# Designed miniproteins, single chains, continued (2), part 74

Each design is a single chain, and the fold is of that chain. pLDDT is the mean over its residues in the fold that is shown.

## One batch from the design tools (miniprotein)

Design m6716
Fold by ESMFold2-Fast:
Structure m6716 (fold): chain A 97 residues (1-97)
Amino acid sequence: MSLAELYREIADWFEKKAKESKDPAKQAAYYYLASVFYRRAFELTGDEELKKKAEEYRKKANEILDSMPDKEAFQEKFNKYLIEASKEAERLLRERL
């Protein structure tokens, strides 16, 4: 499997987890990581549809972050979930090489 294909699979996985999440902070973290990995796949392939997905999910993450009333507490939860999800992405990259 190519690195670009692996980035796309990881992005699809985070997109699915974001859509299934009921915690807004966790959902925002997953949308953010989906956008990051779609962007990485785009940089390797030039596939404009991946760029559009990256922009769409970054916008969704930002909209969730902007809508929260307690921004400091929400940002702390978001950062925690982002770190946890980033470690999961690193694990998936290592296991599939």
Scores: mean pLDDT 85

Design m6717
Fold by ESMFold2-Fast:
Structure m6717 (fold): chain A 90 residues (1-90)
Amino acid sequence: MEAEKERLVEEAARLAREAARAYLAGDLEAAREANERALELIKEARERFGEEAGREALRAALLAAARAVAEESTDPEHRAEAEAAAAKLA
């Protein structure tokens, strides 16, 4: 049971990072699809394993996305915002 919860959290984070990277590459369709899938997994974690699991999945997803933007964005304002968000979520 715990291993399944961990997989949902990890998969949500992976998809959120993928969405952020797609967005930065200008692939808005891929970004939207990956983001929608990440949100579905966060909701599933919450519904199956409770509020804390949902918050853990959301935090992991936001952290993964923020790190991707901080590492790969060419926009200095967007990068600074992402670095600040990652620091608060870590």
Scores: mean pLDDT 84

Design m6718
Fold by ESMFold2-Fast:
Structure m6718 (fold): chain A 83 residues (1-83)
Amino acid sequence: AEAGREGGRAGAAAGAAGAAAGTVAAGRAGAREGIAAGRRGMAEAEDAEGVAAAVGGALAGIGGGFAGGLAGGGLEGGLEAGG
C-alpha cells in the first residue's frame, strides 16, 4: 500500500466520492465565478505589475473556493465551508 489503508485511504475515498459529486457542481460554478472576477482584475491591470497581481488573485480565488469546499470535511464540506 502506498499511503496506508486506514485513516488515509478511508478519508481519501470518502473525500473523493464526495468531491466527485459535490465539487463537480461547486467547482464548475466556482471556476466560472473566479474567471469573471479575474476579468475585472485584468481590466484594471493595464500595467505589467497589475497583470501579475490580477493573475495571482484570479488563481487564488478559484483555488480558494475549491479547496474551501473540500476542507469542510468531505461529504458535507461544500455545504458548510461555503463562507
Scores: mean pLDDT 47

Design m6719
Fold by ESMFold2-Fast:
Structure m6719 (fold): chain A 61 residues (1-61)
Amino acid sequence: SLSEARKQLLRQIGRLLRAIGDLLDAEAAGDKEAAERARREVEEERERIDELEKKIEELEK
């Protein structure tokens, strides 16, 4: 449903913000391996948000 899709979007935005925090912490610590993992996590969360935005757009039509 549209309501459930919107809730999922909010949860995924929260996940993206946490992943960005992890990336910044890893870069501040100079942990290149952790930073690379966090960059992949950020990209994955961005893709999930993009798919949810498309789903919401279709449900609003």
Scores: mean pLDDT 84

Design m6720
Fold by ESMFold2-Fast:
Structure m6720 (fold): chain A 109 residues (1-109)
Amino acid sequence: DLVAQAERELGEAGTHYVRARKLADEALKSSPEEAIKLVKEARDHLTRAQEELARAQALVDGYKAAGGSPEEIARLQAELDATQQGLADTQAYVDKVEKEVKKRIEELK
């Protein structure tokens, strides 16, 4: 079931970028050594979210090519767009946090 597989991939992508956001928030409250590790973990979660979003996109494209329901395609496309936006926003946030963490470390040297 391509629809169910796409929904699972989108759900996993959402879980991963939400986790990345939480790790980035914790990095800002952590020691410099811990902050570096948390930012690295956040980036790993973003990479997984990107891969899952790409798989979901391929599954939706496959469902569309197979003559899938227009209503289901529209719903999945809206979820893809929302997930892509959430991932992009979280990537920008993690980049901002990494820059801040690096500045704080530089000030300690």
Scores: mean pLDDT 89

Design m6721
Fold by ESMFold2-Fast:
Structure m6721 (fold): chain A 85 residues (1-85)
Amino acid sequence: SAAFQRVLKGAGYKDENEVLEGVVKTLLDIYKKHDPEKAKRLISSILATMQELARMYNAEELLEKINEISKLETPEELEEFLKKL
């Protein structure tokens, strides 16, 4: 949506792929700093918030990508996803 694109540009992002890169890097950092069980709980909460924001702004493509990330269970899968962005 135009409102979401305005938010992204205001935050210094070029597009939704830069946001996704930032999100995945944050999730990888969480895995490095926390035990796996705590990391998974924190990541689940972050992704749920991102899904809600994507729905509120009708950012359907971003929502689909966040749903893909939510199915990734390991840091290795997150690194593979990041390489494809």
Scores: mean pLDDT 78

Design m6722
Fold by ESMFold2-Fast:
Structure m6722 (fold): chain A 76 residues (1-76)
Amino acid sequence: MKEKEVKEAEEEYRRTLIEASSESARAAGEAITIRFTSKDEEVSKKAVEEAAEKIKEADEEAEKKREEYERLKKEL
């Protein structure tokens, strides 16, 4: 039943998108907080860079799940 695999991949992709969006918002919020509360410019810069890396990783996971879903849907 290829339809079941496609449905499961779609659900996983949607879940990963929601998780990626939440993680991106959290990481951005944390970096903003550090930037306003820290007196050290290098600490603030590092926090922004770490947030950008987490956002990138979350986006890459969502993209990977999207490609898997589209591949399975194409083979229907």
Scores: mean pLDDT 79

Design m6723
Fold by ESMFold2-Fast:
Structure m6723 (fold): chain A 70 residues (1-70)
Amino acid sequence: LVEEYRARGEAGDEWALVLAAAIAAAEGDFKTAEELISRIKDPEKRAEALAVVADPEAARAVLAGLQQAA
């Protein structure tokens, strides 16, 4: 999941970087989450990513939603 959204983010979808960072944080990989957040150029989207990864319940909700959408 993280790798899929990371690839979409690298293709220009900064919201995919937000989602990838949230998933990485939910999995406990804060180093990857931090790296993904640093790639977000839009300060508003970066702030959103920081808010989501700082809230473990929000990060887990994102992961659960992606599992249901698959």
Scores: mean pLDDT 72

Design m6724
Fold by ESMFold2-Fast:
Structure m6724 (fold): chain A 72 residues (1-72)
Amino acid sequence: DVDRQRASYRLLRDYYLAKLQVEMKKTGKMTLQQAQDEASRQAADTLARDGVLDDKTQQQLKKQTDQYKKQL
């Protein structure tokens, strides 16, 4: 299901981007563009390795993403 793959990719990308933005705030060694590119790569790699996210994993990633965003 292409729609489920796309939704999984977007959730993973948002998760990795939020995580990387927290690292940017701590280290100052990464630009926003570099964080976006790295998040997209990590999301694609995770999707290729693990496949489509189930509902439990989607909820877990959303909660973790929100925790990272609160640190920004």
Scores: mean pLDDT 83

Design m6725
Fold by ESMFold2-Fast:
Structure m6725 (fold): chain A 69 residues (1-69)
Amino acid sequence: MREELEREVEAGVAAIVGGVALTVAKKLKLSEETLEEIRELEERAVRGEISPKEALERMEEIIEEEVKK
């Protein structure tokens, strides 16, 4: 029960993190390719392939790199 609940909470956090990152990226007018990369990271985190924290860190890096271009 505890592990199942923790996984569901992590999936929910990942979805929130991805949604926020996508909103920020759209506001910054980043490319469709960048938006797809963020969506893929969200899906991977929701599936438990990466942690929500790791997904957030990677999303921040992608957004930072694109803003500098």
Scores: mean pLDDT 80

Design m6726
Fold by ESMFold2-Fast:
Structure m6726 (fold): chain A 68 residues (1-68)
Amino acid sequence: SDLKEAGDEAFKNKDYQGAAEYYSRYILLNPEADKNTLAKLYNNRGAARLKLKNYNGAIVDYEEAIKL
């Protein structure tokens, strides 16, 4: 099962906690993934964290995305 697709489905269903968890697991298991894929995942996890009012986590994720 693709953790990225699971995260996207969770986000679509407004399960922002689940989305953040799936994206985190993908990043942890695939540190060598291409920069475009990682940037999208950090942006998507940041968006999920913003919905959860985890502002500091969202800022960190957006900063990581722009560095890639």
Scores: mean pLDDT 87

Design m6727
Fold by ESMFold2-Fast:
Structure m6727 (fold): chain A 58 residues (1-58)
Amino acid sequence: MEKLVERIRELRKELGLTDEQIAELAGITPEQVEKVLRGEASLETGARVVQALEDAKL
């Protein structure tokens, strides 16, 4: 989970996205985005956030 959280933090900073925008892209709530960033969410949820952010770069 730690490496996944770090990757999400880097992508969030690079893209300049808010937690609300990340939540919309990943199809989750902003509260769930905050849990992912704290390492308190499931690996499945974290993977969905990473995928959504990487897709947003294209």
Scores: mean pLDDT 79

Design m6728
Fold by ESMFold2-Fast:
Structure m6728 (fold): chain A 73 residues (1-73)
Amino acid sequence: MSVYAKRIEELEKEGKFDEAEKLATEYLDFLMQPEKVRLQRHLDELREELAKNDTPELKEAIEYIEKQLKTFD
């Protein structure tokens, strides 16, 4: 975060506004990857728990995370 923010500010200070805006867009796209990866890992953990303990609560949690992941597709 801080490295990208500093580079964007540096480009703006240099008058390279188009390059700064492009970098900001690329950084935002990159931030979406960690969230998707986090949700996928959580889903995998819930599926492991469901295999050991079949409860309605775990099934609902899995369905909720699967719906969240579909928003990234």
Scores: mean pLDDT 74

Design m6729
Fold by ESMFold2-Fast:
Structure m6729 (fold): chain A 60 residues (1-60)
Amino acid sequence: MLSKEELEKLVKAIVKEGSLDKKISDELLETIREVLGEEVAESLKDKTVGEVLQFLLDLL
């Protein structure tokens, strides 16, 4: 279960991207690695911001 602080960190990183159709930035990928771990980050590294957001919604 994600803490409130971890969830807030992920939400802020996603909002900074500004577009759902672009590939995730290295900054968002690093935040995913810190919060969800390296394996999850590796699986999402080539995804769009929208695909990452969908993945996170499926975890809630």
Scores: mean pLDDT 80

Design m6730
Fold by ESMFold2-Fast:
Order: sequence, then C-alpha cells, then structure tokens
Structure m6730 (fold): chain A 59 residues (1-59)
Amino acid sequence: MWLETPVGQELVDVSVEIIALAVELTVARKAGDEEAAARYQARIDELAARAAALDAELR
C-alpha cells in the first residue's frame, strides 16, 4: 500500500505535523504571540512545500 511506502509514510507524517502546527498557530494568534505565530507559519510553509514535492513524486 502507498501509505506503507517510505514516501507515503513521510506524506502522512508531514500532514500530521502541519495539522498540529496549524492548531498551535491558532493558539499563538489568539494569545497575541506574534513571534510564535510567525515561526509556526514559516514551519507550515516549509512542510507544505515538502508535502507538495512528495505528492508529485507519488504521481
């Protein structure tokens, strides 16, 4: 199964990390922590680019 391949597993791991970071970003924004929000946003952007590259490799 593609989910049990190294690429598929990394896609799942990256997706889970993006979701976790999105929750933390929301919490940081509600708290007014602009520094933490900026760092979480940067990590999300990096992981989203990686997920797009992995998705392209699966195709």
Scores: mean pLDDT 79

Design m6731
Fold by ESMFold2-Fast:
Structure m6731 (fold): chain A 64 residues (1-64)
Amino acid sequence: AEFEVEATSPGTGLKLKLTVKADGSVARGENEVDGKIYTASAVVADGEKKTFETPVGVVERDAE
C-alpha cells in the first residue's frame, strides 16, 4: 500500500509532500506551496516505522 508523509523544514518552513510505496521507495514528491518536485529515500525500517531522508529533513512514518 502507498501512504503520504509531510515534512516541514525547521529552518525555512518549506513543506514537502510525498507518496511512499509499501517497500519504502518514493512514488512522487512535491512541494505543497509551489509544486516543486523533491526527492526522498527510505533510510531504515525500525519496527513498525520507516525513516526517510528528504531535502527538508528526516521523516518517520508508521509502516502502514
Scores: mean pLDDT 51

Design m6732
Fold by ESMFold2-Fast:
Structure m6732 (fold): chain A 72 residues (1-72)
Amino acid sequence: KVEEIIEEIGKLDREVAQLVSLMAFNLELGNYENAELAYQDALELAEKSGEKSEELRELVEEAYKKALEEAE
């Protein structure tokens, strides 16, 4: 579930986890444009995280895909 992925992200980077939570929240509300912006912000922040960037990016992408599946 998305919540489990967000918890894993939070262990690596709390700020990225907050952006992913915002993305999931906006998807539940049907605010797809705001969700996309939060997703892009999370990916940009993950890419700037150095050695953890690849792992964070993969988790962020997985969370987005899972949140989209659950929003349907």
Scores: mean pLDDT 83

Design m6733
Fold by ESMFold2-Fast:
Structure m6733 (fold): chain A 75 residues (1-75)
Amino acid sequence: SMAEIEAKIEQMKRDLEAAKKHAATSSPLTTQMLIAEANSAYYRTRGQLSGSQEDLELGQKYEEEALRLAKEIQK
């Protein structure tokens, strides 16, 4: 139902905020990577549930940013 989808999106917003707060306890690069991973998961799932092409594209952009940062951390 629409109400079920809306409730799931609101829970995901809360989960994203919690993930960002947890990430803030890490090194600057690790913090940025964890935030990018959290944003990717949020926008990708929201885009899949709502059919938003813009959200799917944002999710992919954040996934690519997280991978770039992960490679930088491995140096």
Scores: mean pLDDT 81

Design m6734
Fold by ESMFold2-Fast:
Structure m6734 (fold): chain A 74 residues (1-74)
Amino acid sequence: MVEEIKVEKVGGPDDLQFKITITWSDGTVSTYYAKDLETAEIILASSTAGLKGEDLEKARKLVEEALKKIEELV
């Protein structure tokens, strides 16, 4: 189950990247770097693909909020 997704803007104007941090219910933390919104969508979709039912629904809501934050950063 996904508990939290954080998004941070890193790099300079020519090397813009997004740092995506996913915190899981077991305490595991996964960190990813995406150069654009499309790459971030792929990372978030792949990271949550194994979830089912209620866990999937909660993860999808967190993914939607994370993607909106990325859009506001660029």
Scores: mean pLDDT 75

Design m6735
Fold by ESMFold2-Fast:
Structure m6735 (fold): chain A 73 residues (1-73)
Amino acid sequence: MTAEQYFEEGKKHLKLGEEAYKKKDYDTAIEHYEKAIEAYEKALALDPKFEEAKKNLMYASALLLGAIIKKLF
């Protein structure tokens, strides 16, 4: 896969995670945010200067933390 393909995979999982979060399905949201993070990390491994992937990685990480907090409390 290319860096761009991993970036698109990350965006897909990010949207699915946000959908699950909206439905208060925090377990599914966590799974998708983790998959988004993995995809963005793979994109950055292939292209370390991919600023959009870096920004989305930071955003997905913040959403993951939020979903974990909602699941625990």
Scores: mean pLDDT 89

Design m6736
Fold by ESMFold2-Fast:
Structure m6736 (fold): chain A 65 residues (1-65)
Amino acid sequence: VTREVAFEIEVVAIGFELGIPVEVKREGDTLVVTLHDASEEDAERAEKRILEAAERLGLKVEVRR
């Protein structure tokens, strides 16, 4: 629970920094992050940061666009 909450806070912060609307959903044991209306460059930057946060927190994460 605590790791998942920390991850959601980081994802929201990344979205605000890059101006990307983000959605976080739980699908079973996986957290799915959807990036909306992002340029390809900004989506790549967001995805990299999100996956780095997932690895650091030990969470199973999938990024969708």
Scores: mean pLDDT 83

Design m6737
Fold by ESMFold2-Fast:
Structure m6737 (fold): chain A 59 residues (1-59)
Amino acid sequence: MTAEQLAEALKNLTEAQRLQLQALLGDLEAYLAALRARNPATPEAELARIEADLRALAA
């Protein structure tokens, strides 16, 4: 996928959906930061949070 395709998809979202996507991106950044810190175990709680946010975005 290209960055332009993603930008067009974002423009088609409502303001409420864009805010939800922003929250999802924040959670994803936190997850990636935890992985980058080389934590020996990925917290299942953090993964569950990301899955919940993805589900909310899809709804």
Scores: mean pLDDT 64

Design m6738
Fold by ESMFold2-Fast:
Structure m6738 (fold): chain A 71 residues (1-71)
Amino acid sequence: GMLEEIIRTLEGGIEAARNGDGPAVLKAAEELKELGLSELAEKIRELARQGDFEGVERLLEEKLKELKKKM
């Protein structure tokens, strides 16, 4: 379902951020936007443009924890 797609995209974005993979982080942000998380996607793109991959990882981990509590 859509929730499982969001979780997978968040996990992929976290891995990309840990690796400092800017293109992969931006791809994850685009996928999040398509899944209806456009505010989160915009924040992730802004942090990635600043080179703040630690910020990207934290923000995505926070959202992942929130969503897992709703399962």
Scores: mean pLDDT 85

Design m6740
Fold by ESMFold2-Fast:
Structure m6740 (fold): chain A 91 residues (1-91)
Amino acid sequence: SEKEKQEKVKQEFLDIVLTALKTFEDLVKYSPSEQFGIDITISFIRMALSIAKKQLDEESKKELEKLAEEVIEYVRKGDIEKAIELVEKAK
């Protein structure tokens, strides 16, 4: 069903973001700077969101955009633990 397709897209987005967040410390370790690691992680989340939005209805797009922006705010602050918690609660 269309609803099942929407849920699958949401879950795939959440899994991709969660993987990126859980690998953040390794990314920063092998990056030129912590800021570079933060910027790459944010860019990756925004790219994943853009791909997911192409397959979602307007209501689901708004929900996912709101969640992604909140996750990005925590990533900018270096609060990866809270970013992970937000994504896990949304699953």
Scores: mean pLDDT 84

Design m6742
Fold by ESMFold2-Fast:
Structure m6742 (fold): chain A 92 residues (1-92)
Amino acid sequence: MDSLRRRLEELVERLNAQGIKVEVRIEGNTVRIEIESDDVTKLTAAALTAIGLGLEGFEVKVKIEGNKLTIEITAPTEDEAIEAAIRILNSV
């Protein structure tokens, strides 16, 4: 869906413009998000949102390395995975 991918790309661009380094990779029904920021509140918000999605039935993997947070989300469809990624990035 053009709208979902564009919305995700616009979110990534807006966060990067604010000094938050965000990289997103879509691999079928899995979306990998990398967030790098010195603002621990931003990283905490993203991590908590990802955990919440895991409780909603998404397959979620979270890895923290210093000031870098990596989140992998797998959903039944690519669109659902992209929507989940948008929810995470909107929490930042």
Scores: mean pLDDT 85

Design m6743
Fold by ESMFold2-Fast:
Structure m6743 (fold): chain A 62 residues (1-62)
Amino acid sequence: MEEAERLLKEAEEAVKRGEADEALRLVNTAIEKTGQIEDSKERRELLDRANALRKRAEEIKA
């Protein structure tokens, strides 16, 4: 959990800086880490956050 959460915070900072490619890389890594979480509710909450950040990063690239 903490590792995926840290990566999502770093992705949020990358989005704030306009670094879309870096943000997408961090989000994808966080999603990979959430796959290792046994608690399905916790995993879903982290995935929802990751998907929101991914959409914002894609908007920067568009």
Scores: mean pLDDT 78

Design m6744
Fold by ESMFold2-Fast:
Structure m6744 (fold): chain A 64 residues (1-64)
Amino acid sequence: KEEEIRELFERELELAVQAVAAAVEATVAKRLGDEEKAAEARKRLDELQAELDEVRARLEELRA
């Protein structure tokens, strides 16, 4: 149980870092008028946020 929680915490951290990077890229690209890069980064962010939500939901179940 604790080992699984630790593994999920590490995964959450990895996904959170990637999501922040994608969000920054999307914001910068949008401000520079690079619609293609902004759309690409936003799609990547949405995918990462979905995985992050899944990991967080599993963590809540295991912590209870």
Scores: mean pLDDT 82

Design m6745
Fold by ESMFold2-Fast:
Structure m6745 (fold): chain A 67 residues (1-67)
Amino acid sequence: MEILERGIELKKEGMEKLKKAKNPKEVAEGAGLVLRGIGLIFQAYLDAKKAGDEKSAEEARKALGEK
């Protein structure tokens, strides 16, 4: 659960940086944070599936952009 929250936070921070980016370097920094966040959310999804925690797996799926 904490890994999922951290992944969502990093993805959110990266998206915020992308919206405020003034140059290509800032775009790259924001994109890097988004990718890192997605990786953590995916790890949380796999951990939840392995544990049989369907609720946490569903929350991770929604965080990955699945509706």
Scores: mean pLDDT 79

Design m6746
Fold by ESMFold2-Fast:
Structure m6746 (fold): chain A 92 residues (1-92)
Amino acid sequence: SPSKEQLELEAAVSLAAMAVEIAKKYPSAENFELALKALRRAAELARRAGDREALERVLELGRELLEVAKAAGDEKSAAEIEEFIREVEEAL
């Protein structure tokens, strides 16, 4: 059976994926910020768990979010997401 920590990580990744999909459908600074916060939480839990597969999934979601922010012309959100992607890549 999965540990409490594994269930919390799985939930965090699922919430991050949902937040990215919301940002794709309704691009806004607020939705980019919410998705980035969800991704940061998932990345923190994945690092604590030593779960490389979860970190790679968070990286993929972050890259999807970056493409949406760039397409929306939100340079501030794009820069914050790029910095987050760099941090996750360095953790892999």
Scores: mean pLDDT 91

Design m6747
Fold by ESMFold2-Fast:
Structure m6747 (fold): chain A 60 residues (1-60)
Amino acid sequence: STRIVVKGLSRELAERLAREINEEYPDTKATVEGGDLIIEHTGDVTRAIGLALRAIGEGL
């Protein structure tokens, strides 16, 4: 399993991305803790990394 924490996002952005990820990728669990986006995936680590990079890109 892979767990990636994306830090420094606004709460609103993190919550939006978590919802989008959970709706689009049912094999992935996205949660928000204090503005941090937590992405958990039990399968392909590449998927979790790609989603984390998407979150960073939204913050740029």
Scores: mean pLDDT 75

Design m6748
Fold by ESMFold2-Fast:
Structure m6748 (fold): chain A 63 residues (1-63)
Amino acid sequence: MAESLTGVLAQTLRDKGVPADEAERLARATVDEALARAPDEASLPQEVGRLFPGYLARWRATS
């Protein structure tokens, strides 16, 4: 599940103009943080959705 979510996030970031290597890194970081905070695997997509805008905003502010 986490691997599939990481792939989807990486593709979404690439579609938004993030380079492939940075997209993979950001997606992995987002999913890893979501996994640490999710009470179970069923909650993982919700946590990813909650955290993702913050990761994207930080990258846009820096890049």
Scores: mean pLDDT 75

Design m6749
Fold by ESMFold2-Fast:
Structure m6749 (fold): chain A 92 residues (1-92)
Amino acid sequence: DEDLDFERLAQALGLTPEEAELLKKALDYLNKGGKKENAQKAAEYLLELMKLRGASQEILDLLEEAIKADFKKALELIEKALELYIEELANK
């Protein structure tokens, strides 16, 4: 079940229900693909999530750039922000 896999990921990352909902909304927009507005909405939800979790300013800056970027650039910035956040969690 896709919902169970998502719940397991949210638990592994230590997300609250509110934080998990923001991640789910961001992923839903990324899955719609191909449109600047979808990538920008995904970046907006991820920015809210990262602010709630106290992510570094570097991650927040990448997501703010993603909101203003075209679709391809926004995906690259979102991917980099998520990679950096996972690395920050792994180093603690």
Scores: mean pLDDT 76

Design m6750
Fold by ESMFold2-Fast:
Structure m6750 (fold): chain A 66 residues (1-66)
Amino acid sequence: EEEERKKLLKELAEILRELMETTDVEKAKELFEKMIELQEKLGLNRLSKEEIEKVKELILEALEKS
């Protein structure tokens, strides 16, 4: 179980890296959606919906301004 969690965290980190490297906003949005799915699988859905929306807003704003 811990190994599976580490693998999901590794995938999350890889997605974040690709998200930072991509210049295509639409592709970045797809990667962001996949990131949210992985966060839910990791049990991070324990976080409030407001916190998730806040982080999502910040990431999307950073991507569009870049």
Scores: mean pLDDT 65

Design m6751
Fold by ESMFold2-Fast:
Structure m6751 (fold): chain A 80 residues (1-80)
Amino acid sequence: SEKDKALKEAAEALSKLPDDASVDEAIAQAEATASVKAASAAGGLVATGEENGISKKKVVEALSTGSEEEAQKKLEEAAK
């Protein structure tokens, strides 16, 4: 799906940044490099995490998962 591809692109952008880089920085970079769909998908997850008090570290870990299904599952568990 398009969401699967967007999440994978976001995770790849994160892997190219320093270990202490935030998801917000990855989103900004993705927008600048014409990965708008990836930035949009990651931005939605970050915004949802912030609203529900999920730490940015857990969001980054979820996006870095090798599977989109696993990433979503981890975020849903954290959102409880």
Scores: mean pLDDT 58

Design m6752
Fold by ESMFold2-Fast:
Parts: structure tokens; C-alpha cells; sequence
Structure m6752 (fold): chain A 58 residues (1-58)
């Protein structure tokens, strides 16, 4: 799913040492470019995906 890809990307970026803000911007851009999502929809998914990624990485 789009959400699962967003979570996976967020985990990868955070593991590479990106900040939460940088990770959010990259995930939003990725979702807009790859899936044609609106900025609002991409932002909503990215917020949820980053929260999930942070829980996993703990």
C-alpha cells in the first residue's frame, strides 16, 4: 500500500540520519511525484508514516 511504502521510506531516511523535518519533506515529495497525490493528502499520509516509523525505530 501507499502507506506501507511511506513508512518504509521514512524508516530508511531516519536511519540515514535525516531529521524528522527533512524526512517529512522527502516523503511528501515522493508521494506527490510517484502517486500524483495532492499536497494535503501526501502531508496527511507522511505525518502518520513518520509517527509509525519513529515507533518502530524507538
Amino acid sequence: SIYEEAVKLAIELLKKGKTTEETFEEVVKYLMEKYGLSEEEAREIAIKAIKEALKILK
Scores: mean pLDDT 87

